# Ledger of designs, part 7: designed miniproteins, single chains, continued (3)

Each design is a single chain, and the fold is of that chain. pLDDT is the mean over its residues in the fold that is shown.

## One batch from the design tools (miniprotein)

Design m8210
Fold by ESMFold2-Fast:
Structure m8210 (fold): chain A 101 residues (1-101)
Amino acid sequence: SEAERRERERAEWEREREEKRKELIKFLKELIPSLSDEEAEKLIELMLKMSQIVRDNLAEGLDDIEKALEILIEKEGLSEEEKKLFTEVLEKLLKVEKELE
């Protein structure tokens, strides 16, 4: 049954997403040790939304993470604390990626 195949594929996809989420939380906590699990989960949600904004605007030459961050802040109405925390995480992630290349 194709329906059973799709159900299994969906369950595996959800499990992989959950494992990736836990790894990202761990990584973010290693980057900022003072970060709570709840704050890390919130940051992951914001990162996913930012990734979507980049994809949706790629045709307009929006390949700059900084521009995507500005759009996210405006659309989500981030507080000053959330903006500061998200910017700090993003800058640290960009620095790590750049040094590993």
Scores: mean pLDDT 68

Design m8211
Fold by ESMFold2-Fast:
Structure m8211 (fold): chain A 62 residues (1-62)
Amino acid sequence: SLQQQLQQLQQQLDALREEMDREVEKLRKEGDFDKALELDIEGAVQEISLAVQISILQSQLS
């Protein structure tokens, strides 16, 4: 169902955010601030993609 698909996408988004936070923090601790920023931007693009999909499904359920 759309409701189940929505919950799955929300869980996927949360997992992606947690993974990106860990990788970005690791790079910052290594002193690689430029790469940390680049990865953070790349992660944000992936998060936006998932958030758009979630928004579309929410609009179909409303």
Scores: mean pLDDT 84

Design m8212
Fold by ESMFold2-Fast:
Structure m8212 (fold): chain A 76 residues (1-76)
Amino acid sequence: GSDYLSLGALIREAMREKGLTVDELAEKLGVSKETVEDIISGRIEPTDEMIEKLAEVLGIDPETLRAAVERDRAAR
């Protein structure tokens, strides 16, 4: 897998395009800022509910996010 297509890379790109900060994304997802940062860094694997909320908030296909999670997992 390419790091460019990692979950963190996809989230960062979508945040940039929508002008969202980590704090604003955390608020929209109902989680702490630390949790968002841990997901972006690959320290924490998001739940299915979190993947669905990320897809909705960021306008990304949930299938694309799930594929990125699987790639990040395989890279460990």
Scores: mean pLDDT 79

Design m8213
Fold by ESMFold2-Fast:
Structure m8213 (fold): chain A 80 residues (1-80)
Amino acid sequence: SMADLAARLRAVLAEGWREGLSVAEVMKRVGTLLADAGVDEQTRIIMEMNAGLAYREARGKSEEEVERAIELFVANVASL
């Protein structure tokens, strides 16, 4: 479900930030989740691009700013 996908994406981005994972490592996990969820290729590319931008922007930010960036991304996914 989209709600389950949104929850998993939130977890991946938050865990990646907390553990200091590289953008490449986080994006690999995001790509796997989107593929497993059966999202079409074009939508997957757009979601991956937006997730990467959100994670790059969140890098080096406070926990509150990171959570806000993740929530904005997740809200956009849930709206699809």
Scores: mean pLDDT 73

Design m8214
Fold by ESMFold2-Fast:
Structure m8214 (fold): chain A 69 residues (1-69)
Amino acid sequence: LEEVLKKLNEQLKEILRKLADMYEIFAEYYEQMANYYKNQGNTSLAEKYQKLADEYRKLAEEYRKLIEE
């Protein structure tokens, strides 16, 4: 039973890590999009994508904290 719980905990941490990694990728993607539109002079889209980048970065940080325990 103890080994089963340990295994499940390890699997949950792996899932959380993958989710954090994915959110970091999304944050980086949207940050690049924000920079692209900023360089094109499209301030509205730049701001929209920057907010999305910030939101996904926060989600990644929260999931990282859950892994650290």
Scores: mean pLDDT 85

Design m8215
Fold by ESMFold2-Fast:
Structure m8215 (fold): chain A 91 residues (1-91)
Amino acid sequence: SDLLQGLQEGSANFDAKLAELEKQGYGEKARKMFEEYDAEDFAGELGKYLQKAEEAEKGDKETAEKELKELAGDAEFYANAMNKRLLLELQ
């Protein structure tokens, strides 16, 4: 199903990002967060980034575009982490 495919793609994207973070020395911190957070925790963090994006869009366009690009990266990380957690809970 499209939902299962989305969870699998999100899980793969999270694993790729975790590998990048491990090369940068942040892998243990990222793994600990993933182990401590459930899907609801990740959804809560994602919601905070979506709210920050709405506030950023209220500013001037150049500042908003820069802030939205940074927030999109963080939101993508939490969305992918949530998808990986949900996939693991289904197994």
Scores: mean pLDDT 76

Design m8216
Fold by ESMFold2-Fast:
Structure m8216 (fold): chain A 103 residues (1-103)
Amino acid sequence: MRMTRILDLIEEMLKQGKSAEEIAEELVRRGLLTPEEAEVLKEALELGLSEKEIKVLIMGIEFGLTREELLAVVEVAKKEGYKAAAHLVMDLLLGRSLEEFRE
């Protein structure tokens, strides 16, 4: 899974003391994130999001959330923590499923 490789690399680079910018650039260089996805990740890391909160963000990226939805996940994670951010990701995914079901 792309998500597992991204998370493993982020954890390794954070342990090495790499900056948010260096981490974002490396993930783009390896073709694991688009520049737009890497920009959101850089912002999350600069805001000091925890490893668990970053994991929720990467799950959102893997599930194809939009840039605006990903930025909302970052904001919720920073203010309310990883559990609230995980609930937001699930609500966004369930909302799509419910709209499809109503057809």
Scores: mean pLDDT 79

Design m8217
Fold by ESMFold2-Fast:
Structure m8217 (fold): chain A 89 residues (1-89)
Amino acid sequence: MAELVERINSAKSDEEALEAVYEYVREHRPSREELLALAEQIENPVARAFLLYLATGDGSVLPEEYREYAFELDVDLGIELIKEGVEKV
């Protein structure tokens, strides 16, 4: 948890911050509640918006300039979940 906050706060760009969120979610597979809690701890507005998007499915929370990139990352996460055999009931 603290590791992700530190990585995002030290990110050199908003893209790097989004990548940090992507790597964390891919590795740890946080619940919706954990994603919401992480969003409250994040200072970077783009990374926070991406965490909220992943928790709610609401793309309107994302800044327009990063929306496409965030959607691509979300699709990549979905592919990884399918590849590992995680399916919805």
Scores: mean pLDDT 72

Design m8218
Fold by ESMFold2-Fast:
Structure m8218 (fold): chain A 95 residues (1-95)
Amino acid sequence: SEEEIRKKLIEYAFLLSVLAYVDPETALRILDRLSEAFPKYKEDFERAKKAFEEGNYTEALNILLETFDKMSVEEQKAFLEELERILKEEAPQYL
């Protein structure tokens, strides 16, 4: 459902913020893969990546959440499915 998709997106945005703190190399790789998979939102993910690199975790989280709000339900679903795939490949130990 749309509600479940939104809840998972918020949860994963927080997970990415935690990963950026404890395992920055993995978090930045995930953001790079998302930028490649979703070229429409490439600038948003690059801005989030820069914020994480600068230690601005709150700003990065806000950018991710704002990006999700711009997405249609279909785009949110596709994004969630791809993000979950990337997380299983890059960060299975954190799932």
Scores: mean pLDDT 86

Design m8219
Fold by ESMFold2-Fast:
Structure m8219 (fold): chain A 78 residues (1-78)
Amino acid sequence: DDDRLEEFRRRTEELTEEGKRLMKELLEQGVPKEEAVKRTKEFLAEGLRELSERIVPLPDEEVEEIAERTAERIAKEL
């Protein structure tokens, strides 16, 4: 049980790191920040849904909230 939660946390951290790379790449390519944030949120939401289906079930509302907060946090770092 705890091992599954730890795996989910680790995978989510990896997904966040991928989201950071995506947003940085989009910004470097000249994509406006608002569009880069939106695309990163979509990427994170898709990845989180995949992880939820495979490791720990998560409500769609929670997936969207986590993706939004994570994308906003990444945007602040860049």
Scores: mean pLDDT 81

Design m8220
Fold by ESMFold2-Fast:
Structure m8220 (fold): chain A 63 residues (1-63)
Amino acid sequence: SELEKKAEEYRKELEELNEESNRLNELGLKEGKEKILESASKGVEAIGKASSAVSYRRLYEKE
C-alpha cells in the first residue's frame, strides 16, 4: 500500500507534466516543441526515479 501511494504520486506528477507540455505547445508552437521534448525527458526521468524508489523501498523493507 505504501508502494501504491508512491506510484500514484508519481503518476499524478507525470499527468501534470503532460498537461503543462500541452499548454506550452499551444502557447509557443516552435518554442513549445523544444519545451515538450524537455518535459518528455523529465517524464522519463520521473518514471525511472519512481521505479528506482519502488525497488529501493522493497530492499529496505526486506531487512
Scores: mean pLDDT 66

Design m8221
Fold by ESMFold2-Fast:
Structure m8221 (fold): chain A 84 residues (1-84)
Amino acid sequence: SKMEEEIEELKKLAKELIKKLKEGENTDELKGSLIGIAQQLYRLGEEETVREILEEVPDEHVRKVIKAILEGADPEKIQELINS
């Protein structure tokens, strides 16, 4: 289905961004993109995928934001964490 295709593309992109973070590319744009992907996957009901992303992310700030997403935090709270 179109939703399954979207989920697979988001998973692929998340893996590519995590690889870049592990290789030392730690720009705000990359971190923001990864957080956005985690939020979109969570909204699509892909909680297990978001947990897998959390376990692989090397950046503590990004992990804190993704953990809040998994805990069902409001978008406003997530934005506060991003800006911290």
Scores: mean pLDDT 85

Design m8222
Fold by ESMFold2-Fast:
Structure m8222 (fold): chain A 59 residues (1-59)
Amino acid sequence: SSAEEGAAAGRALGLDGSDAAARAAATKIFQLAGVPPASPDTPEGADRAGAGGVIGYSA
């Protein structure tokens, strides 16, 4: 179903290691440049999952 596919896609895009991959890439780039990353310290899905849950809970 479209709702099921949408939910799966949203989770995969937002939480399913995409954040981890982006964070790893940013760290590698900044390490090569000798500059610390300005990104927040985001473990895989933890912060976004919490924020999404709070939003959905309040509705």
Scores: mean pLDDT 50

Design m8223
Fold by ESMFold2-Fast:
Structure m8223 (fold): chain A 87 residues (1-87)
Amino acid sequence: SIEEKLKLIEEAKEKLEEEIKDEKALKIVTDMFERMKELIKKGGSMEEIEKVAKEAIMRLLDAGVDEKTLKKIVEILKELFEKLEEV
């Protein structure tokens, strides 16, 4: 359901906000999750949601976010996408 998908996005957002101390990374990740929520509410495709994640990863690289922080973000996003496919 849409409600279950929105809950999964919110849980991933909260987890990343607790683990990431880089303020630039937090801003990019927060913006990404808000865009994902808007797409889910509008009945957007999984491909559109994945594109938002890819664009956010490019923005993180451009912002000079360290590899360790980027890896944590990618791992949490991978888990999120696996869970989104189940609901």
Scores: mean pLDDT 84

Design m8224
Fold by ESMFold2-Fast:
Structure m8224 (fold): chain A 71 residues (1-71)
Amino acid sequence: MIDERELLEALVDMQLAVALLSKEKNEKFTVTDASGAKFTVELKIENGVKTAKATGELGDHTVTRERKIKL
């Protein structure tokens, strides 16, 4: 049994990890996964801090997470 919300949370975490590890500094993009999940990812650098924010939607579930890393 897979909780759709749990799956979505894992997918959002994956998108955040990829975004934070990227060389991109400031970017906003939308991705549709093979599962049908839709993600909006925003990257921002301010005052030496890189912030990644990802919002994912799958079915009637929506998950938003944000992570920051010092450069």
Scores: mean pLDDT 75

Design m8225
Fold by ESMFold2-Fast:
Structure m8225 (fold): chain A 60 residues (1-60)
Amino acid sequence: HMEEEKERQKLLETIKKNASDTFKRNIELSERIAKGDTQAVERELARERAKAEGKPLPPE
């Protein structure tokens, strides 16, 4: 299982190198979710809401 995960990560790294900053950020977010960081989605939603309301964005 670890070998399959490493191959998958190598592919994702290649994609990130060729992606725009926005797309790269979305891939990183997906990777964090896959590792069990479910709060990553909530933080992204909080940023979107703050941005829409003109409030300061969290640095993380």
Scores: mean pLDDT 67

Design m8226
Fold by ESMFold2-Fast:
Structure m8226 (fold): chain A 66 residues (1-66)
Amino acid sequence: SMLDKLTQEGLERVSQLVQEGASDREVLNYIKEMMDELLKKGVPEDDVSVIVQTVADHLAQLRQQQ
């Protein structure tokens, strides 16, 4: 689905940013920009919330594995 694709793209980008040495602030700024862009494009708020939460949880998991 489109939502699965958007979620996967967010997960891959967060993983890449962490591997490149990005700070949590930088990754969270990316997540905020992603949220704003999805809302601006008319993705429903509930769907955006799920995507954002999934991607933010992934950041937390990546930090636990370091």
Scores: mean pLDDT 85

Design m8227
Fold by ESMFold2-Fast:
Structure m8227 (fold): chain A 94 residues (1-94)
Amino acid sequence: MKVLRLALGISAVDSGGSRIATGKVLAKVRKQGYDVELVDSVSGGPEDLAERMASGEVDGAITSRESADYILSNLPAEVIAEADGIVAVVLKPP
């Protein structure tokens, strides 16, 4: 089982609806056989999330579809789960 270190974007936690959607996304990621480690107390925009992924601080992010599209345009990453406009995006394996 692969452990994924995931950062939470601000869009994943800014409302009750986004928090519920983030819970659904996490359940889908875990159902795929991943173990998930959430980076504690982290929020950021798409540029901050992309920098953290590029530096190797985290393996991916849970964020809005718009922020995920930015990450996909700048990094070799893929979407592994989505619910209600919230997306889990992870770096492709080397």
Scores: mean pLDDT 77

Design m8228
Fold by ESMFold2-Fast:
Structure m8228 (fold): chain A 60 residues (1-60)
Amino acid sequence: SLETAVEVFIEVAETGPDEAVADLSRALQAHRDDPEAFRKAVAEILRKYGREELAAKVEA
């Protein structure tokens, strides 16, 4: 859900990696007006950085 995507964004911002934080910030700017596209982009970015469990949580 969108709420979970925001929570996960904060967790990644606190723990890293820095590259994931940069990608997430870019996704936020690109999809500001589309919460569903933002949620999907967050899950894709998390998978890219091996955070599969968090990606699955965002998709639920």
Scores: mean pLDDT 77

Design m8229
Fold by ESMFold2-Fast:
Structure m8229 (fold): chain A 64 residues (1-64)
Amino acid sequence: MRERAIRAARAAAEAAPAEGPALTDEQKEAIVRGLLEGDDSPAVRAFIEGASRASFEEVVRALE
């Protein structure tokens, strides 16, 4: 569900460090797909823990 995915991505962005690795377009698409499907895969979770705030902002934008 798109609204839940956007909410989760925004919460992760607020908790994420300001600096971190930038997302590739392929990574953004994979994360967006996983969040929309309600995917709890280890890869999505690991990425959420390691990504920067800017990366999550890009995911939120892609979900909109």
Scores: mean pLDDT 64

Design m8230
Fold by ESMFold2-Fast:
Structure m8230 (fold): chain A 100 residues (1-100)
Amino acid sequence: SSELERIEKLMDEAGAALYHAWLEGRAAGLSTEEIVARLEAVRARFLARLRADPAVSEEQVAAFEAILTDVIARLRADPDAPIQDLMREYAARVREVLAA
């Protein structure tokens, strides 16, 4: 449906925003905690958009929150983790939620 495509696009934008914030923060020489604060702001912004969308179920919001939170937690725990691999896992997990 067009609603499913809109939600998928929103989650793609969330992933891209996390990826760019992480790379820009590292390039700028920010601490991990400063970058994590930016990622948490990105998460809050996209979760607000998801909660405001009547096409998104409470179960989908909870699943997307868990996915976003896991990416941030993994980057915080290991700042040298290969972000490209994390983003591939993110995309796969988002597709699984949308397929359910």
Scores: mean pLDDT 90

Design m8231
Fold by ESMFold2-Fast:
Structure m8231 (fold): chain A 92 residues (1-92)
Amino acid sequence: AEALAEELRAEAERLAAASDPEKAAVIRGLAEGAVAAIRELAALGRLELAREAAELAREALRRAAAAPTVDEAADIAAAAGERLERLVEEAR
């Protein structure tokens, strides 16, 4: 789980560094939420869900970084956050 979290943080920082400050904040926020979800799922022994959460977050990070506006990036991050919250709640 820590390897998944570290890989996600590294990718998020690369994407954020290439983005404007407002979009960078959205990307970093999404990454922190995803890292928390991955760690909680792993702590619950749900390694398959932790991998699913990492894949979901990685795709969302790429989509947010590619979004033409900060508002679109925020919408992508919000939708991904809701899906991550559902994965964690169902795992409990």
Scores: mean pLDDT 85

Design m8232
Fold by ESMFold2-Fast:
Structure m8232 (fold): chain A 68 residues (1-68)
Amino acid sequence: METTIVTVTATVSEDEPETAYVPVTLNGVTSIRKVAVPGAKAGQRYNLTLAVGEDGTVTLLSYEPAPA
């Protein structure tokens, strides 16, 4: 099974601490996935490095701030 590493920019939720919602498209269907981003500030954008499995499993590998 192949795992693809992708970098996605997402804004951390102001309603849910340390949470970002990331669009993931599998088999032509786009779903919003909930990703925990420990220590992230609400409302701040981050560049998330994610491991995406062929079965749609998403794992956060690392993140960094993406200031405007």
Scores: mean pLDDT 74

Design m8233
Fold by ESMFold2-Fast:
Order: sequence, then structure tokens, then C-alpha cells
Structure m8233 (fold): chain A 75 residues (1-75)
Amino acid sequence: MVEVEEEVLPVDEATKERLREMVLEEARRQGIPEEEALKAAEEAIAYLEETGKDLAVRTVTRDGVTSTELSVAAP
């Protein structure tokens, strides 16, 4: 069974810090370098700030494997 959880967060200092932490945690799970993960997080934050859109956090669990997706909240 595929289970999906979605949360929409306004772009404030707490959300930016949470985004950085989530990206670093996921990078460590996947063996992605911390430097690359931080760059991706900063690019995502810049995009959200420029567009004024909220952060969407989607957690997908498939066959016991959990993956977190970060995106821009849909209108």
C-alpha cells in the first residue's frame, strides 16, 4: 500500500531551518554529500522567497520505504 502525507508550511525562519534539516537528513539517508544538499536547500528557499509561495512537504511510504519530497504548494 502507498501512504501519502502532505503538509503546507509558510516560508518563515522556522520553515527555512526545518527545510535545511529535512534536506540534510534525506541526503544522509541517500549518501548525498552534505555540501550538495545544502546548495539544493538554499536554491529552494530562494525560489520560495522570490515567488512568495509556501513550502509543500510530501511524505510517501511505499512497501515500507519512506521518501520525503519538498515542493512548492499547489494553488
Scores: mean pLDDT 73

Design m8234
Fold by ESMFold2-Fast:
Structure m8234 (fold): chain A 82 residues (1-82)
Amino acid sequence: GTVTVRVYGDGRLLASGTFATPQAAIDFARQVLDRYQPANVTIVLTYDGKTLTITAATPQAAIDALGAAIAAGIYDQTITVN
């Protein structure tokens, strides 16, 4: 199915996109976070009717958590990284 991702930084929407694969959504989120370098990150990914929310204190922690969740087949949780 189609993957939609919304990338938030410091309480604002930085970018959003719709992709054919979860990997393309991860790559997009990484590019957005590399550009803006926010201090606090929230990523909301919707895939096949499920929503995954990642909250992290750094861009790298957010991308690592997003990638790990997707690799594990987790699309319906809220994950907070300290």
Scores: mean pLDDT 86

Design m8235
Fold by ESMFold2-Fast:
Structure m8235 (fold): chain A 61 residues (1-61)
Amino acid sequence: MPELSPEERELLARIYFDGLAEGLTGEEIAKRASEALGKKLSAKEVIEAAMDYIFERGRER
């Protein structure tokens, strides 16, 4: 698995939610994320990274 920085995970979360708002499929969202980061990412990897980012934000100490 490619390790993602916090900034990369934030970008993936933004792309994921923007794509959902536009009615894009997971594969179309994964293409946008892969192009934005210059990495080959699957829909599953993008979703997992976006969810991890949102989950960490929800854990406010």
Scores: mean pLDDT 74

Design m8236
Fold by ESMFold2-Fast:
Structure m8236 (fold): chain A 85 residues (1-85)
Amino acid sequence: MKKKYLLYGPLTEAQVNEAIRENPEVIYAEAEDTPYRDLLIKLAKESKAKFIVIDPNKEIVERMKKELESLGKDVEGVVKTFAEF
């Protein structure tokens, strides 16, 4: 079974550093715009995990998915509220 790490609420540097230390196989993240985008990008550059980006807005999910894919990441987009996941 793949180890999962869930990032929820306002993303912090402490949460990003914890996720990097845990070295999970899959990271579930709320699809974030500004100002937390830079922290999510840092995590993507330093992690080998598959990313699953979640938001009820399809355009936000697709935008974040493309940005993470441009960094060479395996990314899946899920158009749901975080509470449904």
Scores: mean pLDDT 72

Design m8237
Fold by ESMFold2-Fast:
Structure m8237 (fold): chain A 95 residues (1-95)
Amino acid sequence: PSAEEVAAALRAMAEVLVEGARALGDPIVEAGAERAAELLARAAEAARAGDWQEAARLVAEAMRVLVEAGREAGLGEEAEEIVSEAVRRRAELLA
C-alpha cells in the first residue's frame, strides 16, 4: 500500500472507534476513543513522512488507550470488540 492508502485506512479505523464508543454511550469510552483517534491521526502523519516504526507505535498506543478506557468503564469486552472491528476495517482497506 502507498502511504496515502495507509493514512486513509488509519482514518477509517479512527471513525470505527469513535462510532463504536458513541454507540456504547459511556463518557469514559468516548473520551478514550477521541484520544485514540488523535493518536491514529498522528500515525497517519508518521506514515506520510515514511516513519513506519512511529506509525506502528502510535497505532498500538491508540488500541491500548481504548481497551484501557473500556476496562475502566466496565466495558472491556465491548471495547475489545470495537478494536477488532477497527482492525478488520484496516485490513479490508489495505488488501
Scores: mean pLDDT 87

Design m8238
Fold by ESMFold2-Fast:
Structure m8238 (fold): chain A 71 residues (1-71)
Amino acid sequence: SFAEEVQKQREKIKKEILDKSIDEISDYLRSQGASQSSVDSIVTLAKTDGVDRGFILDNIANTVLTAQGLK
């Protein structure tokens, strides 16, 4: 189903970014068509103390899926 394909893409995105630096993640997000405001929000989130890494990865994946029209 489309929903299963979206979840599969989400997992692929999370794996792709798992070991990336903030700068590499920013470049990746821009390459996927994310707006500068979305990139800035993710950078702010990633630099915020006490934020869970899994939550940051989920937000990055959601941003990419939205930019690709899959969410």
Scores: mean pLDDT 80

Design m8239
Fold by ESMFold2-Fast:
Structure m8239 (fold): chain A 88 residues (1-88)
Amino acid sequence: KEYAEKALEYLRESLKALENGDVDAARTAFRKAVEYLKQALEENPSPYLRKALFYASEALYHVDRGDLDKAIEAAKKAIEYVEKFLKE
């Protein structure tokens, strides 16, 4: 749960960075979120964490391509799935 909680904080940080137009900060935060989600999955192989990792990776992909609206949408989905995991 500790790694999933850290991943959630970095996902929220990346979303705020995108809202402020700070793409480099968003990319750094997304990379940290992906790393913590991988650690969380290693400790607890949850379908919610697998979906969160998928969407966090999609968000990072879209940031790298400059598709910021798609990155925001994917980040929100990743946050939703981490929150679902933490409530179960």
Scores: mean pLDDT 87

Design m8240
Fold by ESMFold2-Fast:
Structure m8240 (fold): chain A 105 residues (1-105)
Amino acid sequence: EAEELAEKGRELAEEGERLAREGRAEEAARLAARGAGYASEGADLAGPGGVELARKAKEAGELAARAGVLAARSAGKDSKAVARAAGAAVAGIGAAKQGELMAER
């Protein structure tokens, strides 16, 4: 379950980054936010005993944060799209930190 969520988070984050590079800022931000959500759920389910699953969730969160940053850059003049993408980046950072904490003893 935790591994499935981390994998889905990673896939969505990677697709979000691709869309951001293509100038599809709104779609990229949406996928980055969803990826961050899955990464966070994966980290929570991994718990203190699930070190390897927590590391996968951390990686998914880091990828979601990167996709969110790229989506914000791609949004340019659209302040609402920039804010939405920045929110996705912050969510990705939070998921990555949660995964890191669960991976540490």
Scores: mean pLDDT 81

Design m8241
Fold by ESMFold2-Fast:
Structure m8241 (fold): chain A 92 residues (1-92)
Amino acid sequence: PPRGPAGPLDERARKAQRDTLERLKKLIEEIYEENPEMSDETKKLLEDTATNLSDVVGRAAARGASDEELERLVKNGEQALRITAEHALRSE
């Protein structure tokens, strides 16, 4: 059967995506404060990365991923975002 209309799983997906995006954006602000000379290109890369990661978490939640899997994805996303920032800053 195809994916159904909005329901408890869809609600969970929206919440997971939003919470993840807000959390990653807060991390971006922290990274910016620690690296005030960050380029606009790097800032855009981090914003795009955060958006993509939040979408992945939302899609996983929509597919019925467990709370443990979602937490792992969020933590991996935070780590990936920090690594992306570190590499981008060091390559400038």
Scores: mean pLDDT 79

Design m8242
Fold by ESMFold2-Fast:
Structure m8242 (fold): chain A 74 residues (1-74)
Amino acid sequence: HPERRTRFRFRVDESGPGGTVTPALYDVEMHTVGGRTRLRLEVRDPETGELLSRVEGEIRDADDAAAAQRRLLG
């Protein structure tokens, strides 16, 4: 069974709950092996590209990158 990788980058001009503006670049990688999907979320400074935070998780259902980000960030 072939391995699949999908990577997304998107910019956030507003943080989640609370509505605080936090400019960040989110780099989400989805890695699917044997029907299981593993997610890696990296939060980077949009100006310098510096890694600010990294979170990993696993999804069981077919979710998109936005849903994956919500699950990993909490």
Scores: mean pLDDT 62

Design m8243
Fold by ESMFold2-Fast:
Structure m8243 (fold): chain A 107 residues (1-107)
Amino acid sequence: SLEEKLEQIREDALLAAEHVIKEGYKNKDFEKTIKGLKAVFDNAVARAAEALGLTPEQVERLRKEADKIYEEFIEKLKNVKTYDEAISIAKEGIDKLFEEIKRIIAE
């Protein structure tokens, strides 16, 4: 079902974000971490847009909201010093992205 596809995309995004943060934490490479997280967000948006058959206008709105969520998330991430805090922030960002996806579908 569509709901199952969206949940799978969300779960895949969470797993990918956790992996990126874990590598960044080990290597102390913040630039690589932010690039990896941008790729996770971009991939989640692309997969959701395809699964939902979004119009170009809906895709544009989702991309703008996703970029805003990503920027807010990265700003929070810059100020954390622990792996657990970083994972919590990543989960918050991805959950917020999927709330916006649901909002666009409901319109």
Scores: mean pLDDT 83

Design m8244
Fold by ESMFold2-Fast:
Structure m8244 (fold): chain A 100 residues (1-100)
Amino acid sequence: SDEQKQELLNQARELLGEMGAEVRRLAAEGASVEEIARVVRRKMEEVIKVLSQVDPDLAKEVRELLERMLEEMKGASRVEALALVLRFMSEVTDKLDELE
């Protein structure tokens, strides 16, 4: 139903926001790029699972963006890694907005 779709989209937004908050906390605590990447992967698996129930094509696109970002993070400084995560979150948010 349209209502169930909206609930799932809201859940995806909340999970994405929780990931952003956890990444900001880890960054403030001096966490490594590897630790940040691990948390991002774990949290985004939850987001992708929710999105797969709403729009499988979007879930696939978000997974492709995630894997690309995680690959770029392997060679990144901590500042560059955080910028990559912020850009990724913005791109995912824009895609969620397009579904409404």
Scores: mean pLDDT 89

